# Designed miniproteins, single chains, continued (2), part 59

Each design is a single chain, and the fold is of that chain. pLDDT is the mean over its residues in the fold that is shown.

## One batch from the design tools (miniprotein)

Design m6027
Fold by ESMFold2-Fast:
Structure m6027 (fold): chain A 67 residues (1-67)
Amino acid sequence: AYFEKVKKEFEDIINKYSDEEIKRMLELQIRYYEKLGFDPDEVLEWYISFAKKLGIEKLLKIFEELK
């Protein structure tokens, strides 16, 4: 239930926004966590792992392009 809901929300984001807009949103999230004292590379790996867990190949591709 929760996993399926989260997956649908990300699929909706992918359909609504361009690859460049999604990339920009992720970069803003990474910068936000960096300001909180997190390693930006570790934050990116968290998002990549999350995309793998969701099984959304387009999202994974976009996130891996920032690595």
Scores: mean pLDDT 79

Design m6028
Fold by ESMFold2-Fast:
Structure m6028 (fold): chain A 90 residues (1-90)
Amino acid sequence: MAKLADKEEINKFLLALEQQDQDLAKLYGVDFFRYSGLPQTLAVKVTEALIEKTKNEPLSPQVVYKTLLEVPGVGAEKALLIAAGFQKPE
């Protein structure tokens, strides 16, 4: 099961992406996706894919979901659970 990371961990990753700091984005992204239940190899691949996506479009739950589905081995259920963490709470 994927575990939700704290909003602070998500915000660190988002801030690094907005600043286009690839080193910080990779560090915080890999850490976040591992906390969300991905193995190290998939966490790295997802983080790198999202960094590439954010060069052309802002990060959103939909972008996270689609990117996770494009990475072999993640699966749709885990992609949905992780992407839900990027939605604003009501």
Scores: mean pLDDT 72

Design m6029
Fold by ESMFold2-Fast:
Structure m6029 (fold): chain A 89 residues (1-89)
Amino acid sequence: DREKAEELVDMIEKATRVELSPELRERLLEIAEASLSQPDPALGNQNFLEQAEQLYREAGLEEAAEYLRLLREGRAEDLPPNPPLPPPL
């Protein structure tokens, strides 16, 4: 379901505060769609976060990859306080 995949990708972009290039976004959408096709939703979600982390690391987005790792491990509370959102461009 592409609609649910888009929601997952939008969630990750908002959580990491990194706007993805069209190429990287399409790769993440493919990962999200594959994860949503998993019969076990919990395993699908975990696989999505693991593959998204790897994709971000391959793209050189190390801070965002670390955030995804903490989310996957259930340790989002260990993240520093969110800085104020930058003004819209």
Scores: mean pLDDT 70

Design m6030
Fold by ESMFold2-Fast:
Structure m6030 (fold): chain A 82 residues (1-82)
Amino acid sequence: MIEGDAERGKKLFEQYLASMITGSPYKPGQWPPFSALLNLSEEEIRDILRNGYGNFPSLKDTLSEQEIEDIAAYLKSIVSPE
């Protein structure tokens, strides 16, 4: 199992995803808002990043598996189970 690095994931999110999420019009059922991503399991977040979701492109050929894990870890780190 690859262990995600939330600090690196934050930088990757800001570099690659924040502009896409901010610049892309939200379409219900195709492109989840940022808040909805935080309610998904880590596995579901990784699948969206790897395989795409609606109009969001697959990142598996752009990002390494480690980078995808890092972004997923960052998104889950924002929501503390405490």
Scores: mean pLDDT 64

Design m6031
Fold by ESMFold2-Fast:
Structure m6031 (fold): chain A 72 residues (1-72)
Amino acid sequence: MKELEMVEEAIERASAYMSPEEAERMREAAQAAYDKLGTGDAGLQGAIKVAGEYSDELAEIVAKIAEEVKKK
């Protein structure tokens, strides 16, 4: 629902900093975490974890963009 839409929006805005393949893996991780734990925050943490596997900088960018999406 709306919580997962927020995570999806954050990944899409961050897509300029990653490849389409990296973005897809983050979406899969977000969906898996959401399905397991039932919260958008869990989905976001799943995406950030995968981003961090590529680089610490990418994880920070995704986290910052998600915070901006939550404020709007």
Scores: mean pLDDT 79

Design m6032
Fold by ESMFold2-Fast:
Structure m6032 (fold): chain A 63 residues (1-63)
Amino acid sequence: MEADIKLVAAMLHFVAARVARWLPSETPEQAEQALRDGEALIDELKAQGVDVSLAEKWLEEAR
């Protein structure tokens, strides 16, 4: 349950990073911060033994 919420949150950070990069008025710093926040959540979930394969693909797409 808790891990599922963190996984969704990480994926939302990657979506936010993609959207920020698509919008010309957004700063690259906002996209970069969203990516870092998502990576931190993935690292936490990996430490708990959660399968983050899908979230890792979204991270690669957001970079």
Scores: mean pLDDT 70

Design m6033
Fold by ESMFold2-Fast:
Structure m6033 (fold): chain A 84 residues (1-84)
Amino acid sequence: MDPELEAKAEAELAALRAEFDAAGLGPADASPFVLEARSPEEHRELLARVRAVLAEGGVEIVGERTYEAPGAVATVVATRRVAP
């Protein structure tokens, strides 16, 4: 991963975790993760695929932020289970 995107993703994950903690949500209730791609097209395809899989598993996206650097695109996604 690009070090600049990695640093931004880690900072966003830390901020999201603090916000979830403040809302009383544990790691099992809201799990942030990072998606990486080398092009906007790859990123769009990967994000659409992830959204479909999450929806199939009864998981809701509660936050999404995209960061760009030369040759890389990273999206931080925060999720929460809505179905057992």
Scores: mean pLDDT 67

Design m6034
Fold by ESMFold2-Fast:
Order: structure tokens, then C-alpha cells, then sequence
Structure m6034 (fold): chain A 74 residues (1-74)
């Protein structure tokens, strides 16, 4: 289970780097890992898909980070 969360976090970090937000990738990965540890692998997968979709539509890495932080604090 922990390894699956780490893999999902790494996948999101790579997506963020490819979108041009390399400096934010480690922080986004940590927030996704927190979210997955709190709510489980299914929620982490949903968060990854949300981040992928938003970045593909041209949303900013800063907005993705803010959304993940808010979700983890809820």
C-alpha cells in the first residue's frame, strides 16, 4: 500500500515537471502522499487524475498545489 502511494506521487511529480512546474513537483508530490495516507489509494488516484486533467487543460502548478493542500487539510 505505501509503495503504491509513493508510485502515484512520483507519477504526479513527473506530470508537473512535464507541464513546466519542476520547482513545485516535490511539494505537490508530498501533498498527494499526505492525501493518500489520510484517505487511501483510491483518493490519491483521483487526485492524480485531477492534476493530470487540470495541467493538460493549461491550469497552473500553483493551482494544483493549492487544491491538494486544501484537500489534505479537510
Amino acid sequence: EKKKLEEIAKEVEELVKQAGYEDLAPEIGRELLKLGEKYGVKVAELAKNMAKDRLARGDSGENVLQLLKRAAES
Scores: mean pLDDT 82

Design m6035
Fold by ESMFold2-Fast:
Structure m6035 (fold): chain A 88 residues (1-88)
Amino acid sequence: MQEADQLLQQGLQYAQQGDNDRALFLLSSSGGLYIDNNDYDSALTVTDRMIDIDPNNSIAWRSRGVIYQRQGQLDLSQQDFQRSQQLS
């Protein structure tokens, strides 16, 4: 929990500085920890921010698809998986 929140804060700070590569790396790590803890609301917030930073990041779309699938939002999950596949 604390580790995921710390990585999220660091990632957001790097995004504010325009260091998108470092931001996406830290946000990806944070999102994974939230998913592992079944904190899907926080994980969605992270993946939404990753997509805002880089809409062509196939990993961000795929990660959000996994979260939607685990929440039972199957139509949204399928759309995100299709977007991820088209970008990879």
Scores: mean pLDDT 86

Design m6036
Fold by ESMFold2-Fast:
Structure m6036 (fold): chain A 75 residues (1-75)
Amino acid sequence: SLLERLEALLAELRAAGEQLAARDPDGFLQLHRELVARARAIADAGLASGDWQAMLEALGALVEETLARVRERLA
């Protein structure tokens, strides 16, 4: 399900984020700030539209993109 995929992605993002925080704390903080700002914008848009499914899909895409960016910095 979408929820199971999101939970798996969040677990991977947490693990990769912890590694990045140890190796590149400035890079971690930059990506963390961007993630929070973009997640807030998606949540605000979802609240305004009432389209919870679209909001969850957009949040999932943001988590996938952020995970890829974290992994790129760890490579």
Scores: mean pLDDT 86

Design m6037
Fold by ESMFold2-Fast:
Structure m6037 (fold): chain A 87 residues (1-87)
Amino acid sequence: SELVEEAKRRVREAAEETGALEHEPKVIRAIEETGEAAANLALTLVENGSPEIVRRTMERVAAAETPTEQLNALARGAMEGLKEAAK
């Protein structure tokens, strides 16, 4: 999916910019395992989240034990990012 490949690329860029490179491989894996749902949440996160929200979310995803927990961590980060970007 082009969406999945775009999300992976933008997550790698965001990890470099925010200093979250240590957590990047697990975030990329979560996107690969879950597909478009995780890709959409990851794109929403990196487009709207501050560097702090992005880094914290990537750390939470990397710490998650299951795909459901990883998806929930991405969704939380995406929502925090949208809320911050709104004003």
Scores: mean pLDDT 86

Design m6038
Fold by ESMFold2-Fast:
Structure m6038 (fold): chain A 56 residues (1-56)
Amino acid sequence: SGIDDSVQDSQAGAEPAKQALQETLKRHGPDQEGRDLASAAATEAGVKAIEEVRKK
């Protein structure tokens, strides 16, 4: 791969998203509501982390 910024963005988003997913599932459980909240939290955490990296 020749685009370091894109690779760094993907890595920065992946870890926070995974942590948010695990924490949300741990708190709300693997029910439909917990899964919806986990997906939303993971997406938000990932986007936020990528935006922070992009701000530089």
Scores: mean pLDDT 72

Design m6039
Fold by ESMFold2-Fast:
Structure m6039 (fold): chain A 78 residues (1-78)
Amino acid sequence: MSPMSHIGRAGQLGIDASPDLTDQLQSLRDQAINSIVQGDNNSAIQHTQRIVDLVNRSDPSVGSQVQQSRDLAIQSLQ
């Protein structure tokens, strides 16, 4: 599957768990996807990690699911 689909899932899981962070999570998701489109995989990984960090502070159980989606995205970029 594409790395963009895994990043999209990570962002959506975060939004569903923490609706108060919707704007921040959408911005980070869009920045990560845009970085992939531009060929900047390192920036995509960094933005995706920020999604994990934000969600993990709100709900660690959902943070684990977001981290799994992040790991699948990184594997797809390698």
Scores: mean pLDDT 80

Design m6040
Fold by ESMFold2-Fast:
Structure m6040 (fold): chain A 77 residues (1-77)
Amino acid sequence: KEKAVEYLDRAIEALEQGDLEAARRHLVKAVSYASQSLSDEELEKVLELVNKAAEALRQGDLEKAVEYLRKMKEYVK
């Protein structure tokens, strides 16, 4: 859980700095660590939030993308 939270924090920081490549890289690591510690139900919710964050980024809504990553932290902490 600690590693998933660390990488989510790095992904959020990267998004706030406009570094989409770093944000994507950190998010992939966060999901990888989360999948090792979460139940199937929690993992499904995390993947839904990943899809919502990706949609927000496609629309240029950085604030919404950060919001969805912060919601993911509630499942992995």
Scores: mean pLDDT 80

Design m6041
Fold by ESMFold2-Fast:
Structure m6041 (fold): chain A 83 residues (1-83)
Amino acid sequence: METSRRFREAVEEAVAKGYDYLVVVERSGDKYTVLVLKLEPDGTVTLVDSKVFDTREEALEYAEEKKKELEAKGYKAVLLDLS
């Protein structure tokens, strides 16, 4: 499954680079989902927020806002667009 493989590779890369959070935008049928994931050094991934949108533009806006919010709190966050 292409999305799952890209997601796994992105999580592994983010952990290796020392990111605290990964914000993912994915497409599921006609909907767009934003996932906010907390990354632990041991490889544990915790879903801390998720939201579904009807448009890609709304999903990307929300993802960018969440990334900025996390960075403002002093966390290292990366946005991954898989949509």
Scores: mean pLDDT 80

Design m6042
Fold by ESMFold2-Fast:
Structure m6042 (fold): chain A 58 residues (1-58)
Amino acid sequence: SKEDLEKERKKLFEEYKKKIADLMNGYIATGDPALKAEYQKVLDELEKKMKEINEKIE
């Protein structure tokens, strides 16, 4: 159901939110370009997964 997909999307966002924050804080502290690359990758993955869940809603 749409409700189940919305709940799954919210759970997915919460998990990624923590990872994104950790990577952003690491990048701010160190300036490490590898952390910036990982941050962008994680954002792209979250966006793609959320879009895929939305597209599966009838």
Scores: mean pLDDT 80

Design m6043
Fold by ESMFold2-Fast:
Structure m6043 (fold): chain A 74 residues (1-74)
Amino acid sequence: MIKLTSARFALLAAREDVRYDPTEEVARNAIRLLTEIAKEFPELREEAIENLRYIAEKVPSLREEVEEAIKEIE
């Protein structure tokens, strides 16, 4: 489970990065990472979608990008 463990840490790191620095640059990087994690690890899809929605709340200017990312995962 090495790759899955790394993905879980990356998912937490992405959320924390946006929490401490809610800029569009940081949020876009987090959206890309969370989307890739959800596509590669279906077991993390729900958690990735939750974090994507959190990013939309913290950085409302990226809501449309978050919605497109969620559609790509679903």
Scores: mean pLDDT 81

Design m6044
Fold by ESMFold2-Fast:
Structure m6044 (fold): chain A 82 residues (1-82)
Amino acid sequence: MSKEEIIKEATEEAYRIAKELLKQGKSLEDALKEAFEELKKKYGYSIAMIAVSEAALRLAEELGIDPAYAQGLVAAVGGELL
């Protein structure tokens, strides 16, 4: 119903997709890219970017990866690194 509820659902879906792909041997970058493409189809670009960014921060904490590095991967996935 609210925008916040949609973002929460999208974030949980992004985290689930990325975690499944990591279990299959995908890199964090590839997992985030695939999660973004799937969420973009369902929720649109802006919500997909927020969801993937939140999921990336959770996964970075779990994997012991620098959060700044994880944010860089999200920016690359969204095509904002020129």
Scores: mean pLDDT 79

Design m6045
Fold by ESMFold2-Fast:
Structure m6045 (fold): chain A 80 residues (1-80)
Amino acid sequence: ELEELLEEGQKDEERSAEEWYQLGLRAAMERDFETAVRYLVKALAKDPSFEEARANLLAVLRRLGREDEAEEFERLLSTL
């Protein structure tokens, strides 16, 4: 359980922001918007200045009806 979370964390450190972004786009194309959110958040964790990842995260959150979360992320990413 904790070992799996640590293993995922290590794998997250090995993947680039671009790789996480591409995984997020694939999930969104498959209509798996929850998975798309998780991958896009990981991309932004690697590179908070990644404009395309931010735009797609906000679009996916709005599609899920999670408007409040989309506004919060937009605000946070605008302030650094």
Scores: mean pLDDT 74

Design m6046
Fold by ESMFold2-Fast:
Structure m6046 (fold): chain A 99 residues (1-99)
Amino acid sequence: LSPEVREAREETERLLRETIEYLEKRAKELEKLDSEKAALIKKAGTHAVYALGALSDPETAIEELELAIKYAEEAGDEESAKKIREALEAVRRYAELEA
């Protein structure tokens, strides 16, 4: 792997881990206010975890993050959806560099 591809992968892993931590914290806070919304954000977090595990197959990682975005949008949590989209763009950039 070129240094640029390796750096893009490391940055993508970092963003995904930050996104997962954010969604976990957000779901816990929402549990006090709206348990249904919290459940949707937990589902988004699960798909973000699957995306991190699937980085060796970026197409699968992209599909998982698209599902995570759908759950965050169903929850009406714009900030969660935004963070997942930022992670998705990092995965897409990494995939394009490795192609």
Scores: mean pLDDT 87

Design m6047
Fold by ESMFold2-Fast:
Structure m6047 (fold): chain A 72 residues (1-72)
Amino acid sequence: SPEMQQIRDEIDRLTLEINKLQREIDEKLKELKSSDDPDAVRKEIRKLIMEESATTLRLMGKRLELRILEQQ
């Protein structure tokens, strides 16, 4: 159905967003090891982790919505 396809597209988008955030966190963790301002880098890492957590919750919500529609 078009509704289910829209939810699948949103799941794919959120999955790509999480993958991007995970790569950015990995790069910031590498930067932390050589940084002249490690506290600033840690603050950026915390922000990225919070964004990943929020995106993961949205993804879980969309997966649940799709599962409910597939069972009807």
Scores: mean pLDDT 89

Design m6048
Fold by ESMFold2-Fast:
Structure m6048 (fold): chain A 70 residues (1-70)
Amino acid sequence: SLLELFEKMNELAQKALDYAEKDEKKAEEIWKKFKELAEEALSIASEEDQKYIEEWIERAEKGLEAKKKF
């Protein structure tokens, strides 16, 4: 279900952020999994839910970039 995808995406995004400073390779692997789930969620979501998912992806991506640059 979309809700289960959202929960898993949230968990993966948080883990990627936690690993970004400690282990860049692990952060990248986790982020790949997040992106795969996000693409699946976007393919089955309504247009209204797609906007929410897109905003979520953007925020998570900005968080990772901030961690990598620091």
Scores: mean pLDDT 79

Design m6049
Fold by ESMFold2-Fast:
Structure m6049 (fold): chain A 63 residues (1-63)
Amino acid sequence: GPSQSLLYTAKELAVQYCKEQNLDAVSDAAKIAKVVQAVCDALELPQENHEQVLQAVRQALEE
């Protein structure tokens, strides 16, 4: 399975990108989902980890 370091890296990269692009958790949900998918696919994370990365991005943007 993926290491905790890879999962942490995926969350960090996805959050950073979405914040730099000034994405909104509600109105940009489709763009956020594509970013999460692209990051997870690049790091070869299994599908079950995509939801964890998506939740991390949503929580970070709802500050």
Scores: mean pLDDT 80

Design m6050
Fold by ESMFold2-Fast:
Structure m6050 (fold): chain A 80 residues (1-80)
Amino acid sequence: SALLERFREEVDRLVEEARRYIEEGDMEGYRKAVLELEIVIGMILIVGGVYKLIGDEEMAEEFFKLADEAEEKLRELLSL
């Protein structure tokens, strides 16, 4: 799915931005990137929920899996 791929790209971009801000000591940039990542994860979950509501279980599972992967990356960032 093109939408799934774009969300994956956005997650990866935000994770790299957050890591970059940590390396630079930019705590404001880091907080903004983390908040934006949390918003993107929320959007992925909403899209997955919509697919589930319309009976597209396969697409719902793909979006929920992406959300789980993104939440794991967020946890790793928050433990730094």
Scores: mean pLDDT 90

Design m6051
Fold by ESMFold2-Fast:
Structure m6051 (fold): chain A 91 residues (1-91)
Amino acid sequence: TVQDQGNQVSTNASNVGQQANDLGNQASDNPLLTQMAQNTNNLAQNSLDTANLGGQTGDNDLVLSGQNGTDGAQSGVDFVQSQVQQLQNDL
């Protein structure tokens, strides 16, 4: 159902947001990476709220918007994580 899809996307977005927050903490000495992690977490949180609203209202377009935002946030996590790993390896 649309509600089940919204709940699944919301859960995924929550997990992505947590990963972004953890990366921001790991990158605390690098202000640009910290800002990128914060922006990624903000996208994940917005995607969570959008997907949850879509699930609650039966609006499939909102659920799809939440999925797209979650995918974008995951790409942001992957990028910041690669930069953090590179900085750790260069020390």
Scores: mean pLDDT 86

Design m6052
Fold by ESMFold2-Fast:
Structure m6052 (fold): chain A 105 residues (1-105)
Amino acid sequence: MPDPAEIEERRELAIRAAEAIRAGRLEEAARLLAELHPELSVEEARAAIEEAIARVPELLTLPTTPAEFARKFGKTPHEQLAAMILAQASLPEEREETERLLAEL
């Protein structure tokens, strides 16, 4: 069972990464993703983000609801990861509901 402090730190990094992706700042998003996944280099994280965007271009167009995005596109590992990162950046009042919906995938 992961430490609650580690979960919180990873959530903060995921939120920042999602905001960077939504802003089109792929270099910053890659650095944040590499911090979230220390086994991954910044170059590898950048490639993963680019691959996710190539599979789901809507990541750059800022979907209106992360839950609807996850429902439509959360079928592959890259799409699920992108949807989870985007969900972490959703409004605080919707975060718990969005996380529960993603868990159903």
Scores: mean pLDDT 61

Design m6053
Fold by ESMFold2-Fast:
Structure m6053 (fold): chain A 73 residues (1-73)
Amino acid sequence: SAAARSALLHALLAEAGALMREFKASTDVERQRALVEELRRLAERARELGLDGLSKMIEEWAERAEAQVEEME
């Protein structure tokens, strides 16, 4: 249903936001890498559920986060 899809989208977006907040708060490169991988897995789940717009947004967040980690290497 549209209501169930909306609730799922909101829940996944909230989870992605929480992962991004933890990434920004972390000073540990290993933890930051783990959070990037969690974001990529969340984007894959969104895509499998047909939430293509959300999947693309989370992938873009993961790409930006990955670039920041690479600057630390």
Scores: mean pLDDT 84

Design m6054
Fold by ESMFold2-Fast:
Structure m6054 (fold): chain A 63 residues (1-63)
Amino acid sequence: MREIEEQLKLMKAGIYHSMGRQAFNQGNYQQAIQYYQKSLDLEPGFKLTQQNLDQARQALRAQ
């Protein structure tokens, strides 16, 4: 049962991360930031997602 809960969180975090990447690739940095933050809320230790979030924030500020 605990494994199911953990798998669900990982799946949701992965989906949010993927959505963030798609938004970033489309130049929608605000949307990318929101998705990456939701991913990190579920999986806070994911360094790659943290780096992607920082990159999206930088891109948004450069506008």
Scores: mean pLDDT 83

Design m6055
Fold by ESMFold2-Fast:
Structure m6055 (fold): chain A 64 residues (1-64)
Amino acid sequence: SARRARNRALLRRLAPLLAEELKLAVELAIERASPEVDEERIEELRARLERVQAEIAEVEAAFA
């Protein structure tokens, strides 16, 4: 099925991006939960997360 082939290609491209998104989200949550908040590190992680989420959206749009 052409739809299955397209879904497989989409998942192949999304899998590493989703893994990176999860990793960054966990790291951001840990930094935010820290008793000594590193605001610079939080800003860096948030910016990286936003970039990965934008790339995910771009990949999804390409397969829509």
Scores: mean pLDDT 84

Design m6056
Fold by ESMFold2-Fast:
Structure m6056 (fold): chain A 69 residues (1-69)
Amino acid sequence: GEEAALAADGAAAGGAAGDEELMRRQAKNSAKVGGKEFAQKSLERGAASAEANGDKESAEGVRRAAEYA
């Protein structure tokens, strides 16, 4: 639902910023509300979008967030 998507967005923001605590907390929240597969797919989509925009550092951070889900 919307709460799982908002948590995934928070995890992606934490990953991009290198905020380990935010990344871990929000990835787990997204998985808790929407399920692990939803959280991982949402974060991988975010990482793919960052790569498409040429931002490989943010993409790598967002993929790390997916590992916490």
Scores: mean pLDDT 81

Design m6057
Fold by ESMFold2-Fast:
Structure m6057 (fold): chain A 68 residues (1-68)
Amino acid sequence: AKVYSPEEIAARLCLEQALKECSAITSASEREACLQSKLNECLSLISDAALKEKYTAAFNSAKKALFP
């Protein structure tokens, strides 16, 4: 099983919550602003540059899947 650090767990939960909250916004421009703001907030929980890249990529993939 893959073991996550407390930092990774916090960032994952933050990003999942961001997708949930921002998905309620019907305006595409306002939703994108919400997603960008929340991504920056969640990434501030990560100190490792490689993890920031990993979760930025994962968030962008999830965003494309939910809002094509």
Scores: mean pLDDT 80

Design m6058
Fold by ESMFold2-Fast:
Structure m6058 (fold): chain A 88 residues (1-88)
Amino acid sequence: SEIEEALRIVKDYEEGKASEEQYKEAIATLEKKQPELEKIAEEGDLVEQLRIALIIGRALERPESSLERLIEAAKKAGLSDEEIEEIL
């Protein structure tokens, strides 16, 4: 999916494997798809995908309420408060 490809590019950028231009384009894609991303974060079993979603939520010019929803989803998925604080 477009979301999975964009998340892969974000991960590649964090690992130094993607350009800043590719990263910005991936973020723009995720911004357009953010309601679907928030649903995946809330309902998904993918801890790594939730970590990436928190990083993206922090990077986007989004209301604090959107970030709070992602934090709640991450806690439900089993991320500790300490792990969430390290990401944010």
Scores: mean pLDDT 64

Design m6059
Fold by ESMFold2-Fast:
Structure m6059 (fold): chain A 99 residues (1-99)
Amino acid sequence: SEEQETLEKRALLAFNSSPEKSFILKVLKGLTKREDKKKTLENLTAFIDEVLSAKTEEVRKKYLRPLRLFLKNLTGVTVSDDVLLGALIVYRKELKKEI
């Protein structure tokens, strides 16, 4: 939808403008390095689709919050919802090229 495309573009801009972009992407890849790439792509796609299809910002925050808190506890780095969503979208695109 047009709303989903707008959210995706906003997330990608936030990710590309973030000084943490390289670090967060490496952390996401590290968390999934022992998983099957096809299954990782399927799970990542399903998660991104749920986030982009959420009817309100509060529902989107609810989906992203557990992963954001997990990453903060693991790395000490806090990123915005838009930066995290952008990182997930970029990682999905990279996985699609490798499968």
Scores: mean pLDDT 85

Design m6060
Fold by ESMFold2-Fast:
Structure m6060 (fold): chain A 73 residues (1-73)
Amino acid sequence: SLEPQEPRVLTPEELEELKKQTAKKLAEYLKENGENLTDEEVEILKEKLPEMTPEVQEGVKEAIKKAEEKKKK
């Protein structure tokens, strides 16, 4: 069986905080790298947008706009 090599066990509270921080980092990453999104990635993001947290949704919307502007050229 494959066992994770990481010895650190996160508490449920730490996991919740990590998830929130990851969502914020993902939103910022998408804002900065929106122009690099492929057409297929943009379509997937549009479909998944309602399932995302509000913070991620804002970043994704901005990334989609940047990707669409790039595709116009």
Scores: mean pLDDT 68

Design m6061
Fold by ESMFold2-Fast:
Structure m6061 (fold): chain A 84 residues (1-84)
Amino acid sequence: SEALANRPDYDPAFEEKYREKLLKLQKIADEAWKNIPEDRRREILAEMRAKLAANPPKSLEEWLAFVEEFVKRLVEAAEEVKKE
């Protein structure tokens, strides 16, 4: 939410349209993050930062797609940890 609001292309209509989806993504991300060990956190953050630096989202839709990819990676990492 804060990251979205800080974008120069921020649009309140976009936030309204995706409000429920953004809330669900935030909840899933927060829960997954708690279950990921530091080494995997560092790897995921490094990969996602590299992607952002090389190809920054040009639109709010691209930003949302990036957030979805990031959350999916967090969930996959957390599920691997839960197995152990």
Scores: mean pLDDT 77

Design m6062
Fold by ESMFold2-Fast:
Structure m6062 (fold): chain A 125 residues (1-125)
Amino acid sequence: SAPVKLTQSGGGTVPVGGSVTLTGTVSGVDITTKTVVWYRQRPGEPPVLLGEIEAGDPSKKWVAPEFQGRLTLSVDPANNQVYAHLSDLQLSDTGVYYFGLREKGGDDSSRVVHFGEGTEVRVVE
């Protein structure tokens, strides 16, 4: 079977109050069979869960309370792509952003089985 590959783009240096769109591209697996999970990680800190979206049913999504109203998750299954749009950027949003895949309909014990390479976001005054 073909290997599963997750690539990421978007990010960079952005001003406080600005916005960024992070793109994930998946190959080797049908994304509609997966739940997409977005994380932020900073050096010396554990990963912070941002939100989840079911790629085969994008109406089924969750966003962490601290990101509600400023984080939008979406999927383009025709291109096997996922997006995280983060607005009203704060200095504390600086970090490396990852997406990952887990099985559709999993519970709290379900593990993310594939991760992207990460995309850096640096927020500046």
Scores: mean pLDDT 84

